# Ledger of designs, part 37: designed miniproteins, single chains, continued (5)

Each design is a single chain, and the fold is of that chain. pLDDT is the mean over its residues in the fold that is shown.

## One batch from the design tools (miniprotein)

Design m17268
Fold by ESMFold2-Fast:
Structure m17268 (fold): chain A 87 residues (1-87)
Amino acid sequence: SLEEVLKLLEEAIEKFEKAYETGDMEDFKEGLKLLQEAVANAPPELMPLIEELARRLEENHSASLKERAEIAIEGAKRLKEKLKELL
């Protein structure tokens, strides 16, 4: 359901925020896993934002954990706000 996608995005954001604050790579990886589960079940209206987030993460794959976490937080929050418009 869209409500379950929203929950997964919120959980992913929490993990990325933890990674940003602590520098813990495992929190970042858990965030990515939750994000992947959310995007697999996302409605087509989110696809342009999903593609942009994937592109930004790929372009910054060698960046610091903090920079990658910041990109992931921004992208996931944009996905969350767009999803709320559909609920």
Scores: mean pLDDT 88

Design m17269
Fold by ESMFold2-Fast:
Structure m17269 (fold): chain A 61 residues (1-61)
Amino acid sequence: SAEDDEFILENVRLAAEYIVKEKDEEFRKKMLDALRDLAGQASPELAARIREIIEETEKKL
C-alpha cells in the first residue's frame, strides 16, 4: 500500500543517513547491498525510489 511504501522509504532514508556517517567501508558496502536487495524485492515504483536514494547516498561518500 502507499502507506507501507512511505514507511519503507522513511526507513531507507534513515539508513542512508547512517551509511554516510559509517567509517567502515566494508560495513557501508554491506548496508548499500542490503538496500539494493530490498529494491530488488520491491514493486517497480518503490524500487525506483529506493535506487534514487542509494545513488544520492553514494554521491556523498
Scores: mean pLDDT 85

Design m17270
Fold by ESMFold2-Fast:
Structure m17270 (fold): chain A 108 residues (1-108)
Amino acid sequence: SLEETMKKALEEYEKVKEEAIENTQKVYDLDPEFFLTEVFIPGLKSLSKFIDENGVFTGSVKQGVRLLLYIDLLPKLLEEHPELMEKHLPQEILEKLEKFKKYVESLK
């Protein structure tokens, strides 16, 4: 089921999240603008296609793990680069991500 896929993604992400955040932070620190415009924002746009209108995740476990990582990184990146994020990340995607976060919390 979609719910079981999302629960597996949550379990897999919890095992790797500290290392994944650290490794992603190292890439970001080398070239923040490149990371945001070529990796992070395109990645969020791509992953948002697997979030339906109600915030339910419809992708694979691996895609779910990546989306959870990007959600954890998003608040810091919005704080550090508000103008770049506003320019390149559509509001509709931010709204989808908020619905996704509520969906994830409902599974706990």
Scores: mean pLDDT 88

Design m17271
Fold by ESMFold2-Fast:
Structure m17271 (fold): chain A 65 residues (1-65)
Amino acid sequence: MIEVEEVEINGRKVYKVTFELDGKKVTVYLTPEGEVLRVLVEGKPASPEEAEKAAEIAKKAVEES
């Protein structure tokens, strides 16, 4: 259950990817080029390890969309 949403911020296309990881809500914001802008777990900044894993999942979801 991964949700990919396209949003536009100041004329820039950004992907908002939402899913569950370890029973928690994760939200990743990334550019079409694959640059990760933000990773949130339950609305708070993710740890480096959580951010890396979440970013990989989000990038793959965007590529498959």
Scores: mean pLDDT 79

Design m17272
Fold by ESMFold2-Fast:
Structure m17272 (fold): chain A 89 residues (1-89)
Amino acid sequence: SPITREVVFLESRATMAVMRVAVLRATDAPAEERLAALREALAVLDEAIAGLEALKAVADPADAALIDAVIATLRAQRDALRAEIAALE
């Protein structure tokens, strides 16, 4: 469905941003570079969550349930990124 394709697109963007942070963490990148990537990933997650909430407003109940599950996952990732930013500041 068009909604499923858009959900996958938004989730993919969020996943790529989180993966970039994970690579910098694994390679012991400087704190300044990690903070910049964390802030960029946080912005991407916020945009993805907002996009998913907008899709949910026009979705049928089955698609809305799928979107809720994705939003819950992205919110948990966002909270983890916020905690990591706070620890580095």
Scores: mean pLDDT 88

Design m17273
Fold by ESMFold2-Fast:
Structure m17273 (fold): chain A 65 residues (1-65)
Amino acid sequence: SSELEKEIKELQDLIDEIDKKIAQIKEKEAKGELDPARAAAQISALNARKAELQKKLQELQKELS
């Protein structure tokens, strides 16, 4: 595999980790373990980070094209 392929895989894995963290936050909020306002703030921060990683992923994918 090329170096670009490895970077793309790493970014995909990081994005997947963020999705799992968001799911865990939602579960904690549903169980009353986390305040809804705090859950919303954490999810917003994770979505912002995910968007940043998705932009980088898109740029690397363009290099392969």
Scores: mean pLDDT 87

Design m17274
Fold by ESMFold2-Fast:
Structure m17274 (fold): chain A 71 residues (1-71)
Amino acid sequence: MSLTGRAMRLMLELRRAGASKEEIAKAVVEFAREQGLDEVAEKIEEIAKETDDVNEFIEKAGELLEAAELA
C-alpha cells in the first residue's frame, strides 16, 4: 500500500471511531514524521489550524502526502 493510502486509511479509521479533527491531525502528523516527512508534517499542522471541517482537513492532508510521494 502507498504511503498516501496508509495515511488515508489511518485518518478514515479514526474518523469512523469518532476521533476529533485534532486527534486525527495529531496521528497523521506523527505518521508523517515517522516517515521522515518533517516539512509535510508542518504543512499538515498548518492545514489543521486553518480548517474547521474534518473532511476538508483529511482531503487537504491527503493531497500533501500524495504530492510528497510523487516528488
Scores: mean pLDDT 83

Design m17275
Fold by ESMFold2-Fast:
Structure m17275 (fold): chain A 84 residues (1-84)
Amino acid sequence: MPETLEEAVEALKELLEKNQDNEDFIKRINRDIVGTALALGIPEEDIVKITKPEDVEPFAETLKYYVGEERALEILKRIIEEYS
């Protein structure tokens, strides 16, 4: 289990790389990500959709900006647990 935001970003990148050819997986994880961000009050235009590993860091930075580092880490850990 990642203990830092940086470790969580790396773990989520690895999860996406393992599932890069699974379109249904990418759609499911993005639906969760968008729904979570909207529920947190993040404007739709500021929501980074994760379609490739390179999108993870911008998404994590957006979460950190709106909810803080500790909650951003908790959210990423939940996503990793649900989709691992």
Scores: mean pLDDT 80

Design m17276
Fold by ESMFold2-Fast:
Structure m17276 (fold): chain A 111 residues (1-111)
Amino acid sequence: AAAALSASNSSAAIAAYNKVLAANPANATAYLNLGLAYLALKQYSNAIAAYTKAASVLSGVAKANALYNLGLAYLNQKDYTNAISALTKAIAINPGFNLAKTELAIAKANL
């Protein structure tokens, strides 16, 4: 029941954010929320596409956060090579990003 309700809410969010992005293709917040909704549905390829778009329009710490989430989506897909790339870029932007460093170590251990 709770999982089905969450999936229904995520599907509605995806439809809503796709309409927002049709009007404003550079809306980084819409891409981040779209990525989170796809991740909740375990649609990792779609989450990767959304986070990639978010990272392309964001800068600074916000871009590092988008790249971290991109790395997590790749880890869930067991794409360790691309996870390492995304997490390394996040750390390059934010050297104090300890969560990204932890996930990078996990990705490297599975390569």
Scores: mean pLDDT 83

Design m17277
Fold by ESMFold2-Fast:
Structure m17277 (fold): chain A 147 residues (1-147)
Amino acid sequence: KEELEKKAKEYEEKAKSYQNIRDTIATLRNAFALILDNVAETVEKGTPEEAKEAIEQAREMVELLRKSALNAASVDPEIKKQVEELFDRTMKLLDEALENPEKAAELVRQARDEAVAGLTQIENLASKKADEYRKKAEELRKEVEKL
């Protein structure tokens, strides 16, 4: 049946979309860790002016990462919402760091740990969905071969 082949192709495309989310989120997790670890070090060891500039630059870099993550996640509204909430939380913690210099290093480290944990959860969810759609596609392909 042509309908089974069409549905198999749709599931294959869904699997690829979730693989792209997984790979994008994995890359972003590594970037988040590097960026925020560098900011935390600058906040602890630098001048107040250097600390403020590092946090402001990190906010700009995080916004670029957000754009990439949201573009990849656009195919799944639930994953997109989790990405938006994660980035909103990270930005809020960076804003709190700018307002509270005495807690800035702690808040930046909290942003780093929460972002890495949240991105790991999104990566695992995307990986699971990719596997589920790949299996559904394989099952439909076997049914087409049987016809």
Scores: mean pLDDT 88

Design m17278
Fold by ESMFold2-Fast:
Structure m17278 (fold): chain A 72 residues (1-72)
Amino acid sequence: SLDDVIATLKKTFDEVLKELPQEVADALKAEFDELVAQIRASTDPMEQMKLLMRLMGLHSEAYLEVRRKKKE
C-alpha cells in the first residue's frame, strides 16, 4: 500500500539524516513531510508518481550528502 511505502521510505530516510547536522536534517524532514502531504492531497495518478519520484530523489540526495560529509 502507499502508506506502507511512505512509512518504509521515512524510516530509512530518518536513519540517513542521523548522519547530518541537526539544521540540515530538520530542513530535509520538513521537505519530506510537505511532499507526503502533497501526495495525500493529489487525486491524479501521474502527479502522485511524480511526487513519489521526488521523495526518492530527496532520499538519494541526503544519502549522497552523507557520503560527502566523511569530511571530504
Scores: mean pLDDT 79

Design m17279
Fold by ESMFold2-Fast:
Structure m17279 (fold): chain A 81 residues (1-81)
Amino acid sequence: SLLEEAIKAVEELPFFSDIEELRKRMGKEAVEELLKLFPNVTERDLPAALILLKEGYSIEEINKLSPLELSMRAVEIERKR
């Protein structure tokens, strides 16, 4: 599935990889489809949203977070790697 491919991409990308690295890995169309699942997440913050999804957050939970909360939680998860 698209979500399983996205989680695998984030697992294999370097710590703190940006949206451009995600686009190179998955392609532009896949990134656009992922952004439709996260309407409250900016394109820049999509990698952070996928890190939370990998950790077990639901799409609904992620969409309720502010950009600051999303970034802080993603950093905490990645630091524990």
Scores: mean pLDDT 81

Design m17280
Fold by ESMFold2-Fast:
Structure m17280 (fold): chain A 61 residues (1-61)
Amino acid sequence: SQEEIEKIREEFRKRAIEKTNQVLDEAEKQGLSDDELGTRIRQVAEEIRAEYEKKLEELKK
């Protein structure tokens, strides 16, 4: 349903923010370079996006 889709969108939006903040904290603690930090943030964003797309596909079936 549309309500389920909106709920999933909201959930993944919040999760992306939380995960990005966690990565920033870990990177600072580990002394990662800006380039390494950027790569790690991109990887996390891609993983979250893939999970989000899969969840939406399951919901439509």
Scores: mean pLDDT 79

Design m17281
Fold by ESMFold2-Fast:
Structure m17281 (fold): chain A 80 residues (1-80)
Amino acid sequence: MEELRERAREVGRRDGELLAEEEGLGPAGREAAVRVLAEGTLRLLEMKLAGVSREEYEAAARQVVADAVAAGRAADAAAA
């Protein structure tokens, strides 16, 4: 289980770095987006293991990405 959780965080970190590049985030925003996506991907794994519906899972996945973008932009604004 712990290996699966760490894999989820690693996938989330990679996705967060790609998102930061695509959104043009600065260093603070990149770190925030990476953190949110790492934790969000772990949460999505836990939801899937708990047997949530596909619709609920997809809604949560969209929210994680939106939260990562928002957190990244807020972090960049605070660092300026």
Scores: mean pLDDT 85

Design m17282
Fold by ESMFold2-Fast:
Structure m17282 (fold): chain A 68 residues (1-68)
Amino acid sequence: DEELRELAERLAEALKAGDEATALELAKQIVSRYDSRQIHEAAELLEELGVDPERVERLLARAAIEVS
């Protein structure tokens, strides 16, 4: 999904820039609009883009709680 890929790339950029507010909003978009398989694919892409897997897991978990 090209849109999911773009969201993941923008999320990686926000995290590298230290923009936690933008990162959380992008993570919320990912968890609210995509199923668990696609969310897992986005997390793998974020790891490929150089984001710490633990940071990705924590952010996506927080986003999921906040959109529940």
Scores: mean pLDDT 84

Design m17283
Fold by ESMFold2-Fast:
Structure m17283 (fold): chain A 71 residues (1-71)
Amino acid sequence: MNVLLVTSDGSYRLIGDGKVDEEELKELAEEVARLLSQEGTYTVDEISKVDPELAEKLRKLGIDEVQVAQS
């Protein structure tokens, strides 16, 4: 399972075994930070209800879950 962790200061990390293009990961982290302002855990299916294009990009990179943390 691959988890994208995004913090309110704009930092991000991928938790998992997948090799993901760092530039694509950065762009997705920025899109997630703009869309998801509240702390919490979001499945890609939950994100698809708000932004189906972002959810498709996350699925393409093998990301199953997004965690938003305030720092």
Scores: mean pLDDT 78

Design m17284
Fold by ESMFold2-Fast:
Structure m17284 (fold): chain A 100 residues (1-100)
Amino acid sequence: SSELLELVEEAIRLVEEAIELVKKNAPREKILETVERTREVVRRAIELEEDPGLRTLLQVVLHEVDHLIELIKENAPREEILKALEGIRRGLEQVRELLE
C-alpha cells in the first residue's frame, strides 16, 4: 500500500538522520530520540503489513532497532552505533524494493 511505502520511506529518512547525528558527534540523547522515532514508524509498518514474509523482514528490522537502542543506552562506541544504523538502513531499503 502507498501508506506502508510512506512509513518505510519515513523510517529510512529517520535512520539517515541518525547516521548524520552520529557522524557529527551529536549528543547521544538526540541520537536515541531519532532511533526511538524510527522504532515507532517500523512498528506501525508491521501493523499495516499483511504479507507474512514482509512482516518477518520488518520484525527483524524492529529487533535490530531495539538492539541499537540498548547499545546507545549502554554508551557503546559511536562506530558500533553507526554500523548498527547502516544495517537497519539496508534492511529497510530491501523492504522498500519489495513494496514498489
Scores: mean pLDDT 89

Design m17285
Fold by ESMFold2-Fast:
Structure m17285 (fold): chain A 65 residues (1-65)
Amino acid sequence: LTPAEVLALLRDHRFGERSEAVKRLQEALKAEGYDPGEVDGVLDDALRQAIIRFAKDHPVPDAAL
């Protein structure tokens, strides 16, 4: 899992949206030690918090987003 992959998923998905891509992100974050809560494919508050923590540990300097 890379910061660029996380940013790409966030650009393609709205908060509260359900998808297989979001479910795969939840599984990847959980494997990296960032607990996203339930692995249900929904971009919710628990997943958002896990993404924020991951992003702080893996900053993307000069990312054009």
Scores: mean pLDDT 73

Design m17286
Fold by ESMFold2-Fast:
Structure m17286 (fold): chain A 89 residues (1-89)
Amino acid sequence: MNDAAIEAIKLSLEVLEENFELSEEQKEAYLNFLLKVVRGEPVELKTEAERKLAELIRKLAFGKLKWDEETEKKLRELSLEFGKEFVAS
């Protein structure tokens, strides 16, 4: 796992924790989702937000996308959209 993938996981978790009230079980489930994505493991992508978030994180993990301010902004936006769907479930 490269530094960009680690930063993406940290930032995505921070966005969810700052914007939503999450149980420890929900935080663990989200972290496990992110870890599977960065490891290239198969994950079930059920929503458009999940698909977009997973694609962005995979591109970072595999060095296809550089960590920059635009990427950070996009990751924050996608994490917020995922969080809305995740807490509504």
Scores: mean pLDDT 79

Design m17287
Fold by ESMFold2-Fast:
Structure m17287 (fold): chain A 97 residues (1-97)
Amino acid sequence: SEKEEWIRLLAEYFGLSEEDIRRLVETLEKMGLTDVINALKELAEAVRSGDEEKFKEAAQKLINLMDEVLPALVMLDPEVAETAFRLIQKLKEKLKE
């Protein structure tokens, strides 16, 4: 599926497991956080296209959205929150390069 393709791409790009990213996406879907899911998809598309400007825009959008939802993720599923935190840390590192 298209969803499995962008999950794999994000996992490979950030050096995270596909299972961890899938669990994060499923948790976000369960919470109704469609904006965060769309931001993850936009980030995957930017990675696929190699567009540095789109990557920066998608990355900053995702960081802002995740900062807002992270407390709720910690309360619902600490393991998923850890995956989200690692993703955001790796994303911030990529933005410095």
Scores: mean pLDDT 86

Design m17288
Fold by ESMFold2-Fast:
Structure m17288 (fold): chain A 100 residues (1-100)
Amino acid sequence: MLSVEEVIERLSKLLDEALEVLLTASRDEQRKFIEELEKRLDEIIKEVDKEYQDLLKEMKKLMVKSLRDVVDRNDSPLEVEQTAGILEMLISSLKLEMEA
């Protein structure tokens, strides 16, 4: 099973990869990345203790929806960075919830 620290590290790394893709890749590549992101988040959820699965499922919903909305709206680089900043704050909040 993944530790809290390993979960947070993997989520932060996924967000960093998403930010790079959303700022540099084609729209078709961005859409493919969102599908891959969902799969990678599902793999993280499978590797955590049952008590954290619902928290991570909610985090998955928020990350996927927010990043998908950025792609669908064709958001500016500034709006992409703002969305990433909000998700980074949510990951920090998730860490506190999992440590409680």
Scores: mean pLDDT 86

Design m17289
Fold by ESMFold2-Fast:
Structure m17289 (fold): chain A 82 residues (1-82)
Amino acid sequence: SLEETEELLTGELRELVERYERAHEAFLANPTPENLAELRKAHAELKEALEKYKEEHGPNPYIEKLLGVLKQGDVFLESQAP
């Protein structure tokens, strides 16, 4: 099922999600230029991996939901000065 597909994410995709979550938490705790740069990098790498997964496996509601969250993150990150 679709829910089972969510749990069957590759280890690499899971690690990218976890990295994004850690980077986001680090930025919220300490909004430094270094933490912002890591958040931007984690965001970009996760987005690329999710798009690749979509190309390989077709559209998936879980992947589309994650991409939607990242699009909200794009608006936020674009509002932050370098």
Scores: mean pLDDT 74

Design m17290
Fold by ESMFold2-Fast:
Structure m17290 (fold): chain A 70 residues (1-70)
Amino acid sequence: SELKKLQEELRKLSEESIEKIQQLDLELQKTQADPNATQEEIERLKKEIKEAKKEAEEKVKKLMEEISKA
């Protein structure tokens, strides 16, 4: 069914987004623990995490709206 397809797409998107954000969070933790890391590197990773979360939220919102209509 269409609803089942949309739910699977939402699940895959959620899993991929969580995995990407977890990888970036891990990199951020490692970078923060590195005495040779620059503040600029830390800020770059924080920005990438913020952007990844925003993009995931927008995609989830669109799929949730389609699911509600199905």
Scores: mean pLDDT 83

Design m17291
Fold by ESMFold2-Fast:
Structure m17291 (fold): chain A 83 residues (1-83)
Amino acid sequence: VEAARRAVAVAVGFLARQGRDDEARELAEEMERAIREGDLEKAFEIGEEAVRFVRAHRDELSAQGRELLAAAERELREARARM
């Protein structure tokens, strides 16, 4: 759950930097809803899609942003393997 939430945080930060604040808020709300309802599979699915989205925009990321993305990808993969 924490790994999925952190993966979404990376995407939310990216969207906010692009001025896409409404999309960032919607993504954060969707993740919190899945967690509140105990839908762990949905939470991980949202996290995985968030990582895929940011990875598709990899060329627009700073060096620090790429490191955060890589860390989120590894953490999410490790947490998924423990389910």
Scores: mean pLDDT 78

Design m17292
Fold by ESMFold2-Fast:
Structure m17292 (fold): chain A 98 residues (1-98)
Amino acid sequence: SEERLEILALTLLLTAGGMLTLAERLLRRAEEEEDPERKQRLLELARRLLEEVRELLEHLRELAERLEDEEVRRRILEEIERLEEERERNEERLEELE
């Protein structure tokens, strides 16, 4: 049903946002980390998390495009775009760190 699809889309959107927030926190911690081994572990965790967010947002976009409510679909797609931009910024930050 459409209601189930909307709930699923919103759940995945919240999940992606939470994972992205965690990735940002890991990157901030890595920037402050003086121990090279701990810094490397933080960067590896952030990289893995950002990859998971990318895949989740791709699946979410496909799901959102199937939503019949035009206003709900538009709002979810706008939030996906915002999270995609945030993911890309964090991926750039990750690449700047050793």
Scores: mean pLDDT 87

Design m17293
Fold by ESMFold2-Fast:
Structure m17293 (fold): chain A 100 residues (1-100)
Amino acid sequence: MMNVAVGVTLDGLTLKAGDVVEVSLYKDGTLVAKQTITLKSSGRETSEPVTGPDGVVVTFTIEGSEVTAVAEVPLSSAGTYTLVAKANGVSASGTVTYRP
């Protein structure tokens, strides 16, 4: 397994406890994992691991305005990974290409 990390910034937002963030990770345009995360008082929230297709395991982390997805992927799982984050009417996306 290899870890692929994709990050995005929700520019112009200060996220706080009670805010809801929708996070989606795509591989080559196909949805791998999606979560809706409600922020707590800790200032940092990490999702439960989400198992997607082909044994991919994804964890989402939100800290301040930064959203990160870490995907544990098989070495054969080359492709383009896109993270989409949405909160309080703002959306952002980031992309990383993994080639072993």
Scores: mean pLDDT 78

Design m17294
Fold by ESMFold2-Fast:
Structure m17294 (fold): chain A 55 residues (1-55)
Amino acid sequence: SEADERRKLLQLVMELRKKVTDDQFAEIMSKIAKISEKEGLKKAVAYAEEVLKKI
């Protein structure tokens, strides 16, 4: 569901915030917002998961 995807994205964002600089976090959040708007929430979640794995 969309609610499950939103909750998952929030958890990923909270983990990213702990692991990157404020500037990197701003760039990541901007990209997540653009992906969410263009391709939907599920794609934004996938992007956040990939970023977190590369850290």
Scores: mean pLDDT 86

Design m17295
Fold by ESMFold2-Fast:
Structure m17295 (fold): chain A 65 residues (1-65)
Amino acid sequence: MSAEELAEKAGRAAAEGNGEEAAKYARLAIQDHPGMGEIAERAALEGNAERAGVAAAGASSGTQR
């Protein structure tokens, strides 16, 4: 499964309020980029769906703006 697909799933799970699932997919998508994975996981655990989705999407695109 691609990092892009996993990032999309993490964002959707976070938007649905499913922090546990969002953290799981975010970690899988950003495993090669630990900093982003930690941010996404922490945001999901805190209930910050938007932040988790952004971190996951950033990892898949490889850009920060």
Scores: mean pLDDT 62

Design m17296
Fold by ESMFold2-Fast:
Structure m17296 (fold): chain A 90 residues (1-90)
Amino acid sequence: LSPEVERLAERVAKALGISRETATRLVVRALQLLGADPRPLSLELIAAAVDAAGRELGLSEDQIRKAAGILRQFYVEDPEALEKAIAAVK
């Protein structure tokens, strides 16, 4: 995994109290959905991608909301790092 994907997965795992494997699957799937969307990257698209990925993995609505918040915060802190993470999982 790229360093950016690993950092995101670790943050998600710690915040949600889930395994690093589950967090990695969630993050990778959300990033794949973002990479497949032709629209410009936005906070709304990030939330939608995390919602879709989290539902595929059977996560609760509260876990999905927390994960979406983490990915949105990561984008606000370093947009280029999120774009690199998306490129790494294409």
Scores: mean pLDDT 87

Design m17297
Fold by ESMFold2-Fast:
Structure m17297 (fold): chain A 88 residues (1-88)
Amino acid sequence: MSEEEFELEVNYALALIGAAVASIDTSPEGLKAAAEWYRVAADYAEKLGRYDQAIEDYKTASELYRQAGDVEGAEEAERKAIELERKK
């Protein structure tokens, strides 16, 4: 594993931890923060070439954005998931 790959793996893990912590707050603000962390995790998974994980994380972000009332964030995350599914 390169140092760059190691940093991406660490950042991916930290983003998932951030999502888990944010999800304790079930307010719209907490749900949106959790969605943002899942989107960050998905971006790192994509950079690592882990498309299945990236797709799952984008779909989770989309659902959390919808629960928070952020329709635009939900649609953007869903679009990214679809784009990655088409690449497989």
Scores: mean pLDDT 84

Design m17298
Fold by ESMFold2-Fast:
Structure m17298 (fold): chain A 59 residues (1-59)
Amino acid sequence: SKLEEAEGLVVAAASGALSAEEAGRKLQEITGADGEEVARLLAEGRYSEAGRLAMEAAG
């Protein structure tokens, strides 16, 4: 599902497997969230908030 894919991207960013910018862009494509804001939160280590924004955008 979109939510499982979005969670996987947040985890990948948190583990350093993806950059914050790359994860934010992919999350925007999948969920419709603001990719720039999500990338900023991920870069700041605010993974829970980034995931919440993605989930809210997805429905």
Scores: mean pLDDT 84

Design m17299
Fold by ESMFold2-Fast:
Structure m17299 (fold): chain A 63 residues (1-63)
Amino acid sequence: ALSVPSDKLPEILLSVPGIGEELAEKLTVRLSTSPVINKELLMEIPGVGEELAEKILEALRKY
């Protein structure tokens, strides 16, 4: 599991090319309520495809 402070999630998500404020908010809510963060979970969110999900995971790992 990836451990990232919920207050930092929007900042990290907004640093990913292709993520706007609305999508960052939706991702923050989903990630804060899930014990496991993976590509499949990210792809359940409307607007997140496989490539974007991989970029999000990479950004979270770098934090």
Scores: mean pLDDT 75

Design m17300
Fold by ESMFold2-Fast:
Structure m17300 (fold): chain A 72 residues (1-72)
Amino acid sequence: MEIKEKVITGDRSGKRIVFIDTKGLSLEQVKELVDKYIYEKGYDFVGVTNPDLTDDEVNELHLHIEELVAER
C-alpha cells in the first residue's frame, strides 16, 4: 500500500486529498480505509488505485466515496 497526500489548487483550492494504492486489499477493506480517511482524518476526497478490483467493484467504490463526501 502506498499513500500520497496532496492539496489541489484552482477549482478545488484548499481541499485536502489523499491518493492510496490499495493493491492486495479487498473492496470491504478499501471501503473501511476510505471511511477512516474521510471521517476520522478529515480529508475532502480520497482517490484509490487498486488493479485487483473488478470494474463493478471500482464503480461501487467511486459511488461510496461520492456519497460520503456529499453527506459532509
Scores: mean pLDDT 69

Design m17301
Fold by ESMFold2-Fast:
Structure m17301 (fold): chain A 66 residues (1-66)
Amino acid sequence: MEQEIKELLKEIEEELRRKVAEGKISAREAMDFLMETGKKVRELVEAGKYEEALEYAKEKLKEVRE
């Protein structure tokens, strides 16, 4: 789970970077999204809620792809 969460966060970052490069979102919007997502995932992981962190990261990746 912990490794899967890290992989999902990396995919979110890569998708956001791609959208910025394509002019679909601003660099600031991408940064804000990534920071908010990373903060919440970190809070859940520190609380031992790995399953909730994994689900949240999957939902955020889906949101970025849509």
Scores: mean pLDDT 82

Design m17302
Fold by ESMFold2-Fast:
Structure m17302 (fold): chain A 67 residues (1-67)
Amino acid sequence: SEIEKIAQEMIKLIDENKSVPIDLEKLLKEAREAEPYREELEEALANEDNPDVRKQIEATLRMIEAA
């Protein structure tokens, strides 16, 4: 799924201190598939200092919540 892949890539890129491009249209369609990564994303958000990366994580979490 797109959201699952983006969640996994986001976690990996946070470890590498890089920004993750998010495809918002695909995220909306596949939000349910990312639910297993919600806890990891919430923890990543709590430890992230990069505002652009934080916005991407928050957007993904909102889509999981909305699904």
Scores: mean pLDDT 66

